Designed miniproteins, single chains. Designs and how they scored, part 105

Each design is a single chain, and the fold is of that chain. pLDDT is the mean over its residues in the fold that is shown.

## One batch from the design tools (miniprotein)

Design m3866
Fold by ESMFold2-Fast:
Structure m3866 (fold): chain A 59 residues (1-59)
Amino acid sequence: MVIKVTVEVGDDETIEEAAEKARKKALEKAKELGLEIKDIRLEPSVENGVLVVTATFTV
């Protein structure tokens, strides 16, 4: 199973800060589902002119 969380990089934050937010949200989702994380992938991208970071958790 795969859990994805995408976070927009705000004006007052870095890509690293947005990545930490995305990771934290994905970990919280995995915890809510009672699933153990096997792998974590963090990927910055641009969507509709907005910089975002997507955290992908394999469980």
Scores: mean pLDDT 79

Design m3867
Fold by ESMFold2-Fast:
Structure m3867 (fold): chain A 70 residues (1-70)
Amino acid sequence: MSEEEKEKYREEILEALKNKDVEKLTELIKEMKKKGYSKEEIQEILQEAAEKIRSEEAAELLGEALGEAF
């Protein structure tokens, strides 16, 4: 797994969080899972994206999307 691919996912997650798009977040998580990312790896990427937003709501949206995807 490349650093560039992880950065791409962080940016797409950040955009989905800005738009409050749980459906898009769920799709991104499922795509990462399909590519062989573990739940722990996915959670790490999501946490890094959430840190950029500094939003309490972002954590709630991420939790909902993770629940839908797993």
Scores: mean pLDDT 76

Design m3868
Fold by ESMFold2-Fast:
Structure m3868 (fold): chain A 61 residues (1-61)
Amino acid sequence: MEKSKKEVEEGLEETLKLFKAFYLGELKYITEEMVEWLKKMVKEGKASNVQKEVLKKYEES
């Protein structure tokens, strides 16, 4: 997979909106692959505030 930072950020922002929807009880399901990728982004300091918030909520649930 070879995507630019802009493409990855845009795609992830859309996915994070779905994570919030799942956490709010619409669908309590989340793709593990996406969560692992998000954890890497946070660890590397490349994650947005929304990404950090969604990851925190996912881990707390």
Scores: mean pLDDT 62

Design m3869
Fold by ESMFold2-Fast:
Structure m3869 (fold): chain A 80 residues (1-80)
Amino acid sequence: LTPEQAIRQLEAFAERHVKDPELLEEIRKQFDELREAVKNGDVEKANEAIDKLAETLRKAGFPEELVNRIKEDLKKLIES
């Protein structure tokens, strides 16, 4: 699974569970920022985007344990 494919799958998962349109749009923006950083090899910006995404997912009502797992998985993808 490429990093790009994994990010797309995680975005689809988040979109399936987030029903607040404002939070959903913010999540989409943060996934776009993450994809751009990964494409450019910018690990620092990718980590920043992941941290912002995690905060937005918490605001969207995702359990802390799930958010932490998503954060860890995304960080592993950008470092591989």
Scores: mean pLDDT 80

Design m3870
Fold by ESMFold2-Fast:
Structure m3870 (fold): chain A 61 residues (1-61)
Amino acid sequence: MLSLEELLALERASFFSDEKKRLQEENPEWSEEEINAKAREIVESREAEIRALVLQSYAAM
């Protein structure tokens, strides 16, 4: 069973991947650095949401 910290890391990585893909599709001319920076900002802004989802999942285990 994954720890809470490991689940948080995986969920953040999942959200980052999804946002990165969306940003690449919406902004095909952006550099990888710009896309990564923007995706990170969005994930950070959604940290409370990500944490809530992980805590619900963890409690269900």
Scores: mean pLDDT 79

Design m3871
Fold by ESMFold2-Fast:
Structure m3871 (fold): chain A 89 residues (1-89)
Amino acid sequence: AEADKLIQEGEKYIKNALEYAKKAASSKSLEEFLKYAGLASKYLQNAGDKYKKAAALDPSIKATLDQKMRDTTKEILEKMKEAVEKIEK
């Protein structure tokens, strides 16, 4: 129950992180890119904190949550690389 709530909060932060990463990838200027990239990073960190607390309450889910954080981080990194290429053209 408590761990489930933390997972749900983490999922919402993951969605926000991916949304801001998408906005960063669509940015036309370095200033706009840095703004959205910063927000994506912040929400990704918040998701990690929630998942860490959930894993502390239910250790059986730790490996699954750790993998989700790795996969999400890779996706965000790929979007950031695409954003730089679009700004440079």
Scores: mean pLDDT 84

Design m3872
Fold by ESMFold2-Fast:
Structure m3872 (fold): chain A 77 residues (1-77)
Amino acid sequence: SMEEEKEKRISEIITLALKLKNSDEARRKEIMASVDSENQEILKKVLEYMKKQEEEAARKGEPFTLSISEMRKIIEG
């Protein structure tokens, strides 16, 4: 169904963003080169969200956490 395809795409983008965050510079360039321009921009926004959450957690002295709901909103627009 269209809903299953949408959920699969969201899951794949989140997984790819996590892979990018945990990759070295060379691997990040390789991964980004493998995706189209639209998905590159979405991945950049998800990575910016992740960075902001990490910085906020560090500022507050709290554990780093990510919201699947917030990442979903970024991916869906």
Scores: mean pLDDT 83

Design m3873
Fold by ESMFold2-Fast:
Structure m3873 (fold): chain A 80 residues (1-80)
Amino acid sequence: SKEEVLEKLEEIRRLAREEGDEETAEAIDRTMRHIETLSEEEFLAAAENLAVEVKARAEERNNEKLLEKVEELLKLLAEE
């Protein structure tokens, strides 16, 4: 659901900030503000694009906790 996706994005944003990855946290914050104004289909596409970007960054930085949360988000998006 949209609510579950937004909740997961909040968790990922919080975790990114706790890890000192302010760039990732800011990217999530900007996308969350934008996607609230989008249609359902555009919302899902924007969230998926963000999840893929954050996953790549988490893998590059070897951040296992962030990677786990992003994979949970991608699973939610695949069910929509």
Scores: mean pLDDT 79

Design m3874
Fold by ESMFold2-Fast:
Order: structure tokens, then sequence, then C-alpha cells
Structure m3874 (fold): chain A 66 residues (1-66)
């Protein structure tokens, strides 16, 4: 994923978390991983965990890919 696209995905995901749309942010993290950007996906997942979302399995999977 290009840096500019990753920056946009990250911004949208963080905005979704602030709105309480954890499902939307989880879907964005999974899509970033599908596109091979495990670093962006992990950053979004870790922010979701800080917000209280149950994403421990997703974080573990993403760390295995890095």
Amino acid sequence: MDKAVADIVRAIALWAIEQGDYEGAINLAKRAAELGDYETALEVAERLKQAGADVSDLIKELKEKL
C-alpha cells in the first residue's frame, strides 16, 4: 500500500474509532492486511485495543505477519 493511501486509511480508521464505529475500524484494519500492509493494520488494531475493543486475536495474527 502506498504511504499516501496508508495515511488516508489510518485517518479514516482513527475517525471511526472516535465515533464509536469499532466494526468499521476493524474492517479497515483487515482490508489493509489483505493488501499486504500489516504495519498499518496493526497500528489501527492497537488503537482499537486502547479504545477497549476485543482485537487481541487480530493483533496476534498481524504480529505473526510482520
Scores: mean pLDDT 80

Design m3875
Fold by ESMFold2-Fast:
Structure m3875 (fold): chain A 80 residues (1-80)
Amino acid sequence: MYLEKGKEYASKAKYDEALEYYKKALEENPDNAEAWRNLGEVYLDQMKFEEAIEYYEKALELNPDNEEARLNLELAKTLS
């Protein structure tokens, strides 16, 4: 499962591989809010705040009740 593989690579700080698998998960299901949130996390970890904001916004459009995505979006906006 692509989302699970993405998380596995992200946990090992293999961000390029994590991004590839998250993008594959979104190719299968573009409404996968968790995949959008995980993309945001990878970019936030790399201090790429503009990209992190974009992906967290997409995650929240699909799942507005996700507190983790909302808090990380506010953090990315504060740091950008």
Scores: mean pLDDT 84

Design m3876
Fold by ESMFold2-Fast:
Structure m3876 (fold): chain A 95 residues (1-95)
Amino acid sequence: SHMPEKLTPEQVEEIKKIVEEFNKKMDELYREALQAIEKGDFERAEKLIDEIIKTANEYAKKLAPYSIVTALQVVADGLDREIEIRQKIKEKEKE
């Protein structure tokens, strides 16, 4: 019985800005994790996984008041990147 409230144009632009900042930070952290794995620095890769998950959770909190769907999407992206990094660590350890 409750209609979803329409987002204002200002709120839409704020979501876009937050998502762009999130994507830039996540891409940088992911790239650094891959570089750490290539160097055999698995301790650094694990610390970067922790930072990825922390970043996803922080941006989800910022986005949740505007869009729960977008907040869930940034959490999912963080988890997917953790899975990929952990898989690459396991593959490198087998070499």
Scores: mean pLDDT 87

Design m3877
Fold by ESMFold2-Fast:
Structure m3877 (fold): chain A 116 residues (1-116)
Amino acid sequence: GVSIVESGGGTVAAGSTQTLSGTATGDATGIVGATWEQQRPGEPPKTLIVANSIRAKGVRDRFSGSISGKTATLTISNLQPEDTATYTVRAVVGSTNPKTPLRGAVGSGVQLTVTG
């Protein structure tokens, strides 16, 4: 099977840059497509990045996405208090299993808290 392990959450200072990652595990050959979602407390999820690196409409340029092999990365520069949220990656992952050559996988989410 395929899973996504997310990392990079925690408490960080306003004005800093933080990198969040989702890494595909198991039968994974690589990430084909990644979407990043932001969910603020009490709000529905908002799409930030689609197709690995494309910002969704209205998303600020301080949010950037990339992929390398099995890892999808979200970088948030010039962190603001309103960036305090849970961040979740949803990925389409290549698999060595010929019966299921593409698999959807969702990370558990990482909590980011911005202080200052």
Scores: mean pLDDT 87

Design m3878
Fold by ESMFold2-Fast:
Structure m3878 (fold): chain A 73 residues (1-73)
Amino acid sequence: MTEEAIRNGKEIDELINKAIEYSKNGDFDKAKEYMEKAIKLLKEMGFPEEDIEKFKKKLQNWIKTGKRPVPAS
């Protein structure tokens, strides 16, 4: 992977963690904002649409439950 791809991967993880944290705190507007930012980065990185849709479903479930299954990097 390029250095840029590695940095973007870390940024996506941070955005996901923030989205889940805001959801746990009841700030669903912020949670949605960070979820959308993570999805936008995935699209910019050239991930296939099927992978992005699968990721959206996972993110929505994590936000709804306030829990992220492992790996919790």
Scores: mean pLDDT 72

Design m3879
Fold by ESMFold2-Fast:
Structure m3879 (fold): chain A 66 residues (1-66)
Amino acid sequence: MKEELKKELERLKEEAQRAAEAGDTDRAMKLVRAVQMYEEALSALEAGDYEKAEKLYNEAKRIAEE
């Protein structure tokens, strides 16, 4: 579970950097925001706050889809 979340976080970070390098600043900003929310979701999950983790995770997915 944690390993899967960390892998997804790493992918999003790499994708955000690629978007920035390609000059797609709008995409890069959206992905950076998704990364931040994903990190907060992982932190909440580690703290046992599953309700907060779920909400943040779903929101991060929505942002990443754009």
Scores: mean pLDDT 78

Design m3880
Fold by ESMFold2-Fast:
Structure m3880 (fold): chain A 75 residues (1-75)
Amino acid sequence: SRADLQALIDETAEALKTASEEERRDLIHLLVGGVAALLPDVPRARLQAFLDRLLAAKSVEEMRAIATAFADEVT
């Protein structure tokens, strides 16, 4: 559901505030994996593009914006 996606995004954003650069990468991969589990019908290529955009983001605010836009597009 959209609410489950928002909870996952919010939890990831909170964790990212205190994460090291290496932990940040792992948290981003966990977020994308969680999205894939909640939305199994989303194509792998679209999830890969989402992952690439999150990894390129320069701030937690940018990552949150990317994740929120993606959630709105797929739900």
Scores: mean pLDDT 83

Design m3881
Fold by ESMFold2-Fast:
Structure m3881 (fold): chain A 72 residues (1-72)
Amino acid sequence: GAEAAEKAARLAEELGMPKAAELARELADSPGLSPAEAAALAGLAASELIKAPDPEKRNEAIEELGRAVAAY
């Protein structure tokens, strides 16, 4: 869970999406979230990531958020 969220944060930083990176790191640092809370936080990060111009790297970051949520 945390490893996937950290990878999503690094990809968001590389995309120049600091808000998405912040939200992904919050997910990585919050192992006590419910599955619904984790999904909501990842959804906010994904909503920022969809604005990024690189679709391949953006989609990789969103997939890593999905893997992070699946671990909750």
Scores: mean pLDDT 80

Design m3882
Fold by ESMFold2-Fast:
Structure m3882 (fold): chain A 61 residues (1-61)
Amino acid sequence: SMEEELLKKVEELAKQGKEEEAAKIIYEAYRNGNFELAKKMAEIMVEHGLSLDPALRLINE
């Protein structure tokens, strides 16, 4: 599914330390009202030791 593809992409970005790029994908899910997907992607970032600050900055802009 598209959600599985996005989760895989966020995990790949998280493994590479691409925090800002992963944040943009999380923000798009949030902006589209898919809060469950955004939460799952945020959990992937936390599991890989990345900050949610870039994603929160986009949401609070």
Scores: mean pLDDT 85

Design m3883
Fold by ESMFold2-Fast:
Structure m3883 (fold): chain A 60 residues (1-60)
Amino acid sequence: MKLSKEEVKERLSEYVDPETAEAIARSLEEFGLLTEEEVERVVRQVRLGNAAGAEVRALR
């Protein structure tokens, strides 16, 4: 099941600033990783204060 980029931004905006949430959502969209599993993984990384690491992992 795929999520929209907007839904990913909404989930992330609770934990990071809107600019960071948009950047992460774009990375996931570019690599076709807008799945619930991958989004949940990224949200967990963001919660650990690793927003930059979450972006890099989404690109891998």
Scores: mean pLDDT 69

Design m3884
Fold by ESMFold2-Fast:
Structure m3884 (fold): chain A 58 residues (1-58)
Amino acid sequence: MRTAVAIQYFPQTSPDHLALRPGERVEILEVVDDKWVKARSLSTGETGLVPIEYLEEV
């Protein structure tokens, strides 16, 4: 399982986005492009798009 931690707050600005708080852990499901990933929150189970630069892989 490819896991990452949010390093910055990311608000849900569109329905396809996953909102993240700093320190929240996610599973990276797919790399969409060089800037965006599809991730699942490990705390809520919700999925959505997140900028990869807001994540640090652990």
Scores: mean pLDDT 80

Design m3885
Fold by ESMFold2-Fast:
Structure m3885 (fold): chain A 55 residues (1-55)
Amino acid sequence: SKEEFEKVKKEIKELKLESDEKKIEEIAKRVLETGESLYLAAAELAVKELKEILS
């Protein structure tokens, strides 16, 4: 839900896992779609970005 999405975004900001708004939204979307932990979703985004840089 939109309420859950906003809550997850707030948690990411409060934990300082990410500061870029676009990346915060990608992590929050991942958590809600998969049920993964915030930390795992953040790590998966970081791996995706690394692969793009190395491509």
Scores: mean pLDDT 75

Design m3886
Fold by ESMFold2-Fast:
Structure m3886 (fold): chain A 57 residues (1-57)
Amino acid sequence: MEEELRREEEERKKKLEEEIEEGVKAIVEGVAKTLVDKGKISEEEAKKLKEEILKKL
């Protein structure tokens, strides 16, 4: 019975991790776009920032 509960917990954790990864990617893209639109960074700098942040995930 513990094993069935553990499986559900692991599956839920995996789904949560995937959702968090997708959410973080969307946020990073939004922030990078906002910074470029405001002229604070270049498109190339935004691309580098996205790559650096996504690499840490």
Scores: mean pLDDT 74

Design m3887
Fold by ESMFold2-Fast:
Structure m3887 (fold): chain A 57 residues (1-57)
Amino acid sequence: SSRKELEEIAEEKAEEAGLSEEEREKLRAGVEQIDPSLAKELQEEQIDGLVDAIKAS
């Protein structure tokens, strides 16, 4: 449930940021590394940071 919710948020942010399919694969791999014990707000912040890092690369 929690992982599925993070994946959904990540897909929404990827679409909003205009990530390519290759960049979306990198984001998905990064999301799998997010600590599931973190609060939802912190998990979302980590997803935002991953999107920014992928776009900057």
Scores: mean pLDDT 78

Design m3888
Fold by ESMFold2-Fast:
Structure m3888 (fold): chain A 76 residues (1-76)
Amino acid sequence: ALSATEKKVLLALLKLPEGATLTAAEIAAQVGVSTATASKALNSLSAKGLVTKDAATNKYSLAPLATLKAVIAAQK
């Protein structure tokens, strides 16, 4: 199951315009947590396939909706 912080990070990303990419610091500001806490949650979400990280920009985006739904369904 997703942690409370991971769920908050995912919900913050879901509220963004489609195709938006954010740094860990920007996500931390939106969720109201430290950058370290947001980075930890984003690394966990990336490992689960729920977000993607662009190594060149260090920005994160939400995985495609179909992928997100499949991963969440598999956790139930």
Scores: mean pLDDT 75

Design m3889
Fold by ESMFold2-Fast:
Structure m3889 (fold): chain A 66 residues (1-66)
Amino acid sequence: MKEALELEKKGLEAYKKGDYEKAAEYFKKALEVDPSNEGAWENLAKALEKLGKFEEAEEYRKLAEK
């Protein structure tokens, strides 16, 4: 959990800088550590939407609700 929070912080930092590819990578890593982190699923989807990957973003949202 703590490690997942650190990865999510790195993702948010990358997102703030406009590095959406790196942000998505960190959010994916955070979810590999803690898949119950709903905030990380939403942040990953938002980063993917910024990259124009709308279908991939929707897939991750569906995984979060299962």
Scores: mean pLDDT 79

Design m3890
Fold by ESMFold2-Fast:
Structure m3890 (fold): chain A 94 residues (1-94)
Amino acid sequence: MPPRIELTSAQITAVGDTASVGGRVAGAEGKRVLVKVYDTSGKLVGEKEVEVDARGNFTATIDGVKAGETYTVTVVDLETGLESDPVTVTAQPG
């Protein structure tokens, strides 16, 4: 198959000024990815490099995210440079 990366789910839980961004990505299991969070205007709020587990799950800690606000999440495969399609998520209070 041609190489691809797919963000199949994403959720954001915000506690104070820190947010936990979790999700599942297909095509990058066991790899390192860059998780990116954008606001509704398309501005990058934060990014973090994380390791994806063997099942495709990841968790990243991102600052500057507010509970109740809507964000767009993407993941970038650091080995290939491929970026996932965006997923829109409303941050939940933790």
Scores: mean pLDDT 82

Design m3891
Fold by ESMFold2-Fast:
Structure m3891 (fold): chain A 96 residues (1-96)
Amino acid sequence: MGTVTAELIGDTIVVNAKGITKEQAERIAEALSAVPGVKEVKLIYNGDEATIVAKVDPDKVTIEDVAEALSRVPGVKEVRILSGEGNTGTIEAKIE
């Protein structure tokens, strides 16, 4: 079982995922790209870890939108917003 941590900081989403496959990383990137207001998504996969960086419109994307997008990825479970509201925050999830 892998872990996913996502941070929304104004105009940027940074996702760090560990213990995941390349296919799982690609599904996370695809889910983020489907969020209205997401402009660019870049994926770096290295063995069993992924870093995904997305540029967003801070007036359109909230931490709740990011959590909802992650919750729709097959295998993602236990999505929790740990902090923040509006256009900032931190999310943790598990992926199998």
Scores: mean pLDDT 83

Design m3892
Fold by ESMFold2-Fast:
Structure m3892 (fold): chain A 55 residues (1-55)
Amino acid sequence: MKAVATSAKGKKLTLELAEEVESGEYSPDELAELNILKVEGELDPSFLGKLKLET
């Protein structure tokens, strides 16, 4: 994934978070708790569903 996502707290989440998700370090419940409000760039639609992202 090549994206920047903005969390509810205004922090930008970069490729590093995407790599952690791909490695399986995050459970679906943990991904939902990240409360990501916005994404910029390219993400798989299934990944967007897990994070409840607004685009």
Scores: mean pLDDT 49

Design m3893
Fold by ESMFold2-Fast:
Structure m3893 (fold): chain A 65 residues (1-65)
Amino acid sequence: SVEELLDEVGEYVTNKDYDKAIEAAKKLPGSEEGRKLIIEGIKLAKEGKVEEARELFVKGRELLF
C-alpha cells in the first residue's frame, strides 16, 4: 500500500539512509507529481534542510492519497 511504502521511506530517512529512501519512494504508486515531491523532500533532508523537506513530504503525501 501507499501508506506502507511511505512508512518505509520515513524509516530510511530517520536512519539517514537517503539512497534507500529514494529507491523506496520510486515504488510509490499513483501520482508522478506526488512521487517527485517525496524524492525532492528526501534530497532536501540529506542536505539538512529539514523544514523544507517536511513541507514537500506533506504536499507529496496529499497527492498520493
Scores: mean pLDDT 84

Design m3894
Fold by ESMFold2-Fast:
Structure m3894 (fold): chain A 77 residues (1-77)
Amino acid sequence: SHTEEGKRLFEEGRYEEALRAYSEALEEDSANAEAVYNAGLVLAKMGRLDEAKSMLELALGLDPSFEEAREALEKVK
């Protein structure tokens, strides 16, 4: 899946390609909280902290019980 592809690219440090893969996942399902969350993590690794916060907040908006997104948001300060 595009989400799994994005995760692999992220682990390889290929951040722009990982973002593209997560964007493809979101084109297929815009409510995919996992893809939004993972895009936020990639943006944080790229130093794009404001965009990372927005994505993590969106993931929590889609799933308020998403503990990993809440924890990540607290670390992105």
Scores: mean pLDDT 85

Design m3895
Fold by ESMFold2-Fast:
Structure m3895 (fold): chain A 98 residues (1-98)
Amino acid sequence: MSEEERIKLIKEFKEWFDKNKEEYDARRQALADELLPRVEERMRKGLEEWAKKNGVDIPEEVLEERARKHARAVAQMAADLWVIGEEIEKFLEELKKK
């Protein structure tokens, strides 16, 4: 059944991914660290633009704090999605060669 096929595919991907877990973890962390300054700047600018469009005056201290708190989480998520996405694409390409 298609459900059993999906479970098997997920298990095969996990086994393939887990083989290089330490390398992927290091790669994700390095990318997150690289992205962090750019993500923080974009989040700060986005919040500032939103405030201007809605006629809301946000104190600079609040703007900076919010940008910083979310930037680390967003940078990590972006790095995770990028690395996992690349590995999924590689896994799917290998499956096509059956």
Scores: mean pLDDT 75

Design m3896
Fold by ESMFold2-Fast:
Structure m3896 (fold): chain A 65 residues (1-65)
Amino acid sequence: MKYNEEGRRLFEEGRLEEAVELYKKAIEENPDDAESWRNLAAALARLGRLDEAGEYAQKAIELEK
């Protein structure tokens, strides 16, 4: 399933809450994919959910070297 690709499409369309749900599904399928965590953090930041965005951005940093 292309959850990251579909999530990015929704993010670009401004459908941020739906993008968040798809990025969460991407993480459920591959929790080691730092890109999914970064994309989730970006969508949450645009929604103003900065505390959650910070947590997920930190997770992406831990997965990327």
Scores: mean pLDDT 82

Design m3897
Fold by ESMFold2-Fast:
Structure m3897 (fold): chain A 95 residues (1-95)
Amino acid sequence: SPFEKMAELILEIGKKMEEAGVPPMEIVQIEMRLVGVMSDVWIVENSELSEEEREHIRRVIEEVFKDLLERNKDNPEIVKLVEEFKKIAEEILEK
């Protein structure tokens, strides 16, 4: 399941952030943001939304990824995992 892979990636991102010395509270906040993205993607796939509503969700998700990639740009392993998570989310949203 793509959602199982997304959940596994959230846990791996958290672990790599801990290894990189990111404070525990910041890791929790980032994991909660990624859980929010996964939830929004699930809603888009399982709900009859207008094109305007879908585009709003896509924009919110894109801003989350933009922020996470910028904050972690100096950590290539974390960037790679966030990009993989983003790829799965975008693949579902493009269906």
Scores: mean pLDDT 85

Design m3898
Fold by ESMFold2-Fast:
Structure m3898 (fold): chain A 62 residues (1-62)
Amino acid sequence: SEELLQRALEAIERGDRDEALRAINGLLEAGDLEGAIKGVEALVEAFPDDEGLKRFLEQLKK
């Protein structure tokens, strides 16, 4: 889901963590695991102290 990944990345650029997470959850619901991983990696880079996001990324990569 290219549109959902773009939405997540745009939200991250604006600092809108909640909107980014909604778009990432939309990617997972659509079965776009690669897009979801890319979105969470960008979120972890933007919010490096968020241990919940790091754990979420680790779970998606398993």
Scores: mean pLDDT 84

Design m3899
Fold by ESMFold2-Fast:
Structure m3899 (fold): chain A 95 residues (1-95)
Amino acid sequence: SLEELKKRIDETVKALKESIERAAKGDVNALIAAYLLITGLTVESILAYKKYKNKEFIDYTIKKLEEVREFAEKQGLEDIAKAIKTSIENLKKIS
């Protein structure tokens, strides 16, 4: 359901923010985890949109990614913020 997918996005976003905080402290494994979570969230959102034809799912993911991009910028992780911005641009192109 759409609500189950939103819950999954929220859980992934929480894990991504936690990885960003650890990466800001020099945790290289957390930095790798952050990139994998960004990629996974983007791919899952595209696949869900293709399956369900529901733009609300893409719009919700973009909203959450914008929040995480700002969080990454605040943490000084400019490359992570740029990766998130690229994912947002890709999601906007398919909707």
Scores: mean pLDDT 86

Design m3900
Fold by ESMFold2-Fast:
Structure m3900 (fold): chain A 72 residues (1-72)
Amino acid sequence: SELLKKAEELEEKSRKLLEEGERLHEEGKRLAEKGPEYLEEAIELEAEGGMKYMQGSSYKIEAESLRRKAEK
């Protein structure tokens, strides 16, 4: 099924983006804990991580929609 293949591709993209988002979020938190000199870089990492979480979540929702459509 083309729908299932597309869902699988989006699930893989989602997984990678969510993993990257989590890694960037953890690194941002770690830098913020080191001191005020790292705050700007920490904020940038948190922002990038948030963007990846949003994109990954979007792909996950799209993949679920495609799987449900394929089951109809």
Scores: mean pLDDT 87

Design m3901
Fold by ESMFold2-Fast:
Structure m3901 (fold): chain A 61 residues (1-61)
Amino acid sequence: SERIERLREEIEALRRQIEELEEELKKNSSDPRKAAVLHAAIGILKAAISFEEELLRRLEE
């Protein structure tokens, strides 16, 4: 299913974005404002992955 393939690609892309943000967080750990923004962004992306993984599970049934 094309829709299932797209969801898997989106989940993979979101995971890659989290890895990039985590690396940026490591490089900018001395800036509390930037660290807070990066933590918030990572949290939002993790929530998006959880939502899309649940949707994927329902479509694969």
Scores: mean pLDDT 85

Design m3902
Fold by ESMFold2-Fast:
Structure m3902 (fold): chain A 106 residues (1-106)
Amino acid sequence: SRAALEAREPEAQELLERARAGDEEARQRVAKLIIDRLLEQAKAIVEKSEKVPEEELTEEQKEVLELAKELLENPDDEEAQIRALQKLSGISEEEAREIIRLAKKA
């Protein structure tokens, strides 16, 4: 997963190790952290893009910016979360749907 889950806190690292070992509660909590980080990343994309002229943005950067804005306007929209996870984290649609399913149970 490219979802930038660098465990900065000891509890987050232990949670990731437990999730890898098959602990379903740990997997649900990790999935929720992925969604929380996705929203933080979307906010950072919008803030960074406001500092550059639109003419300097590539078509891909414009698509990423539009997706980030859509996600921030509707943070609970599952289809927007799926598209954002695919585009920003480079994961498959199937993996993205599983993350959202687990996050809802957290």
Scores: mean pLDDT 76

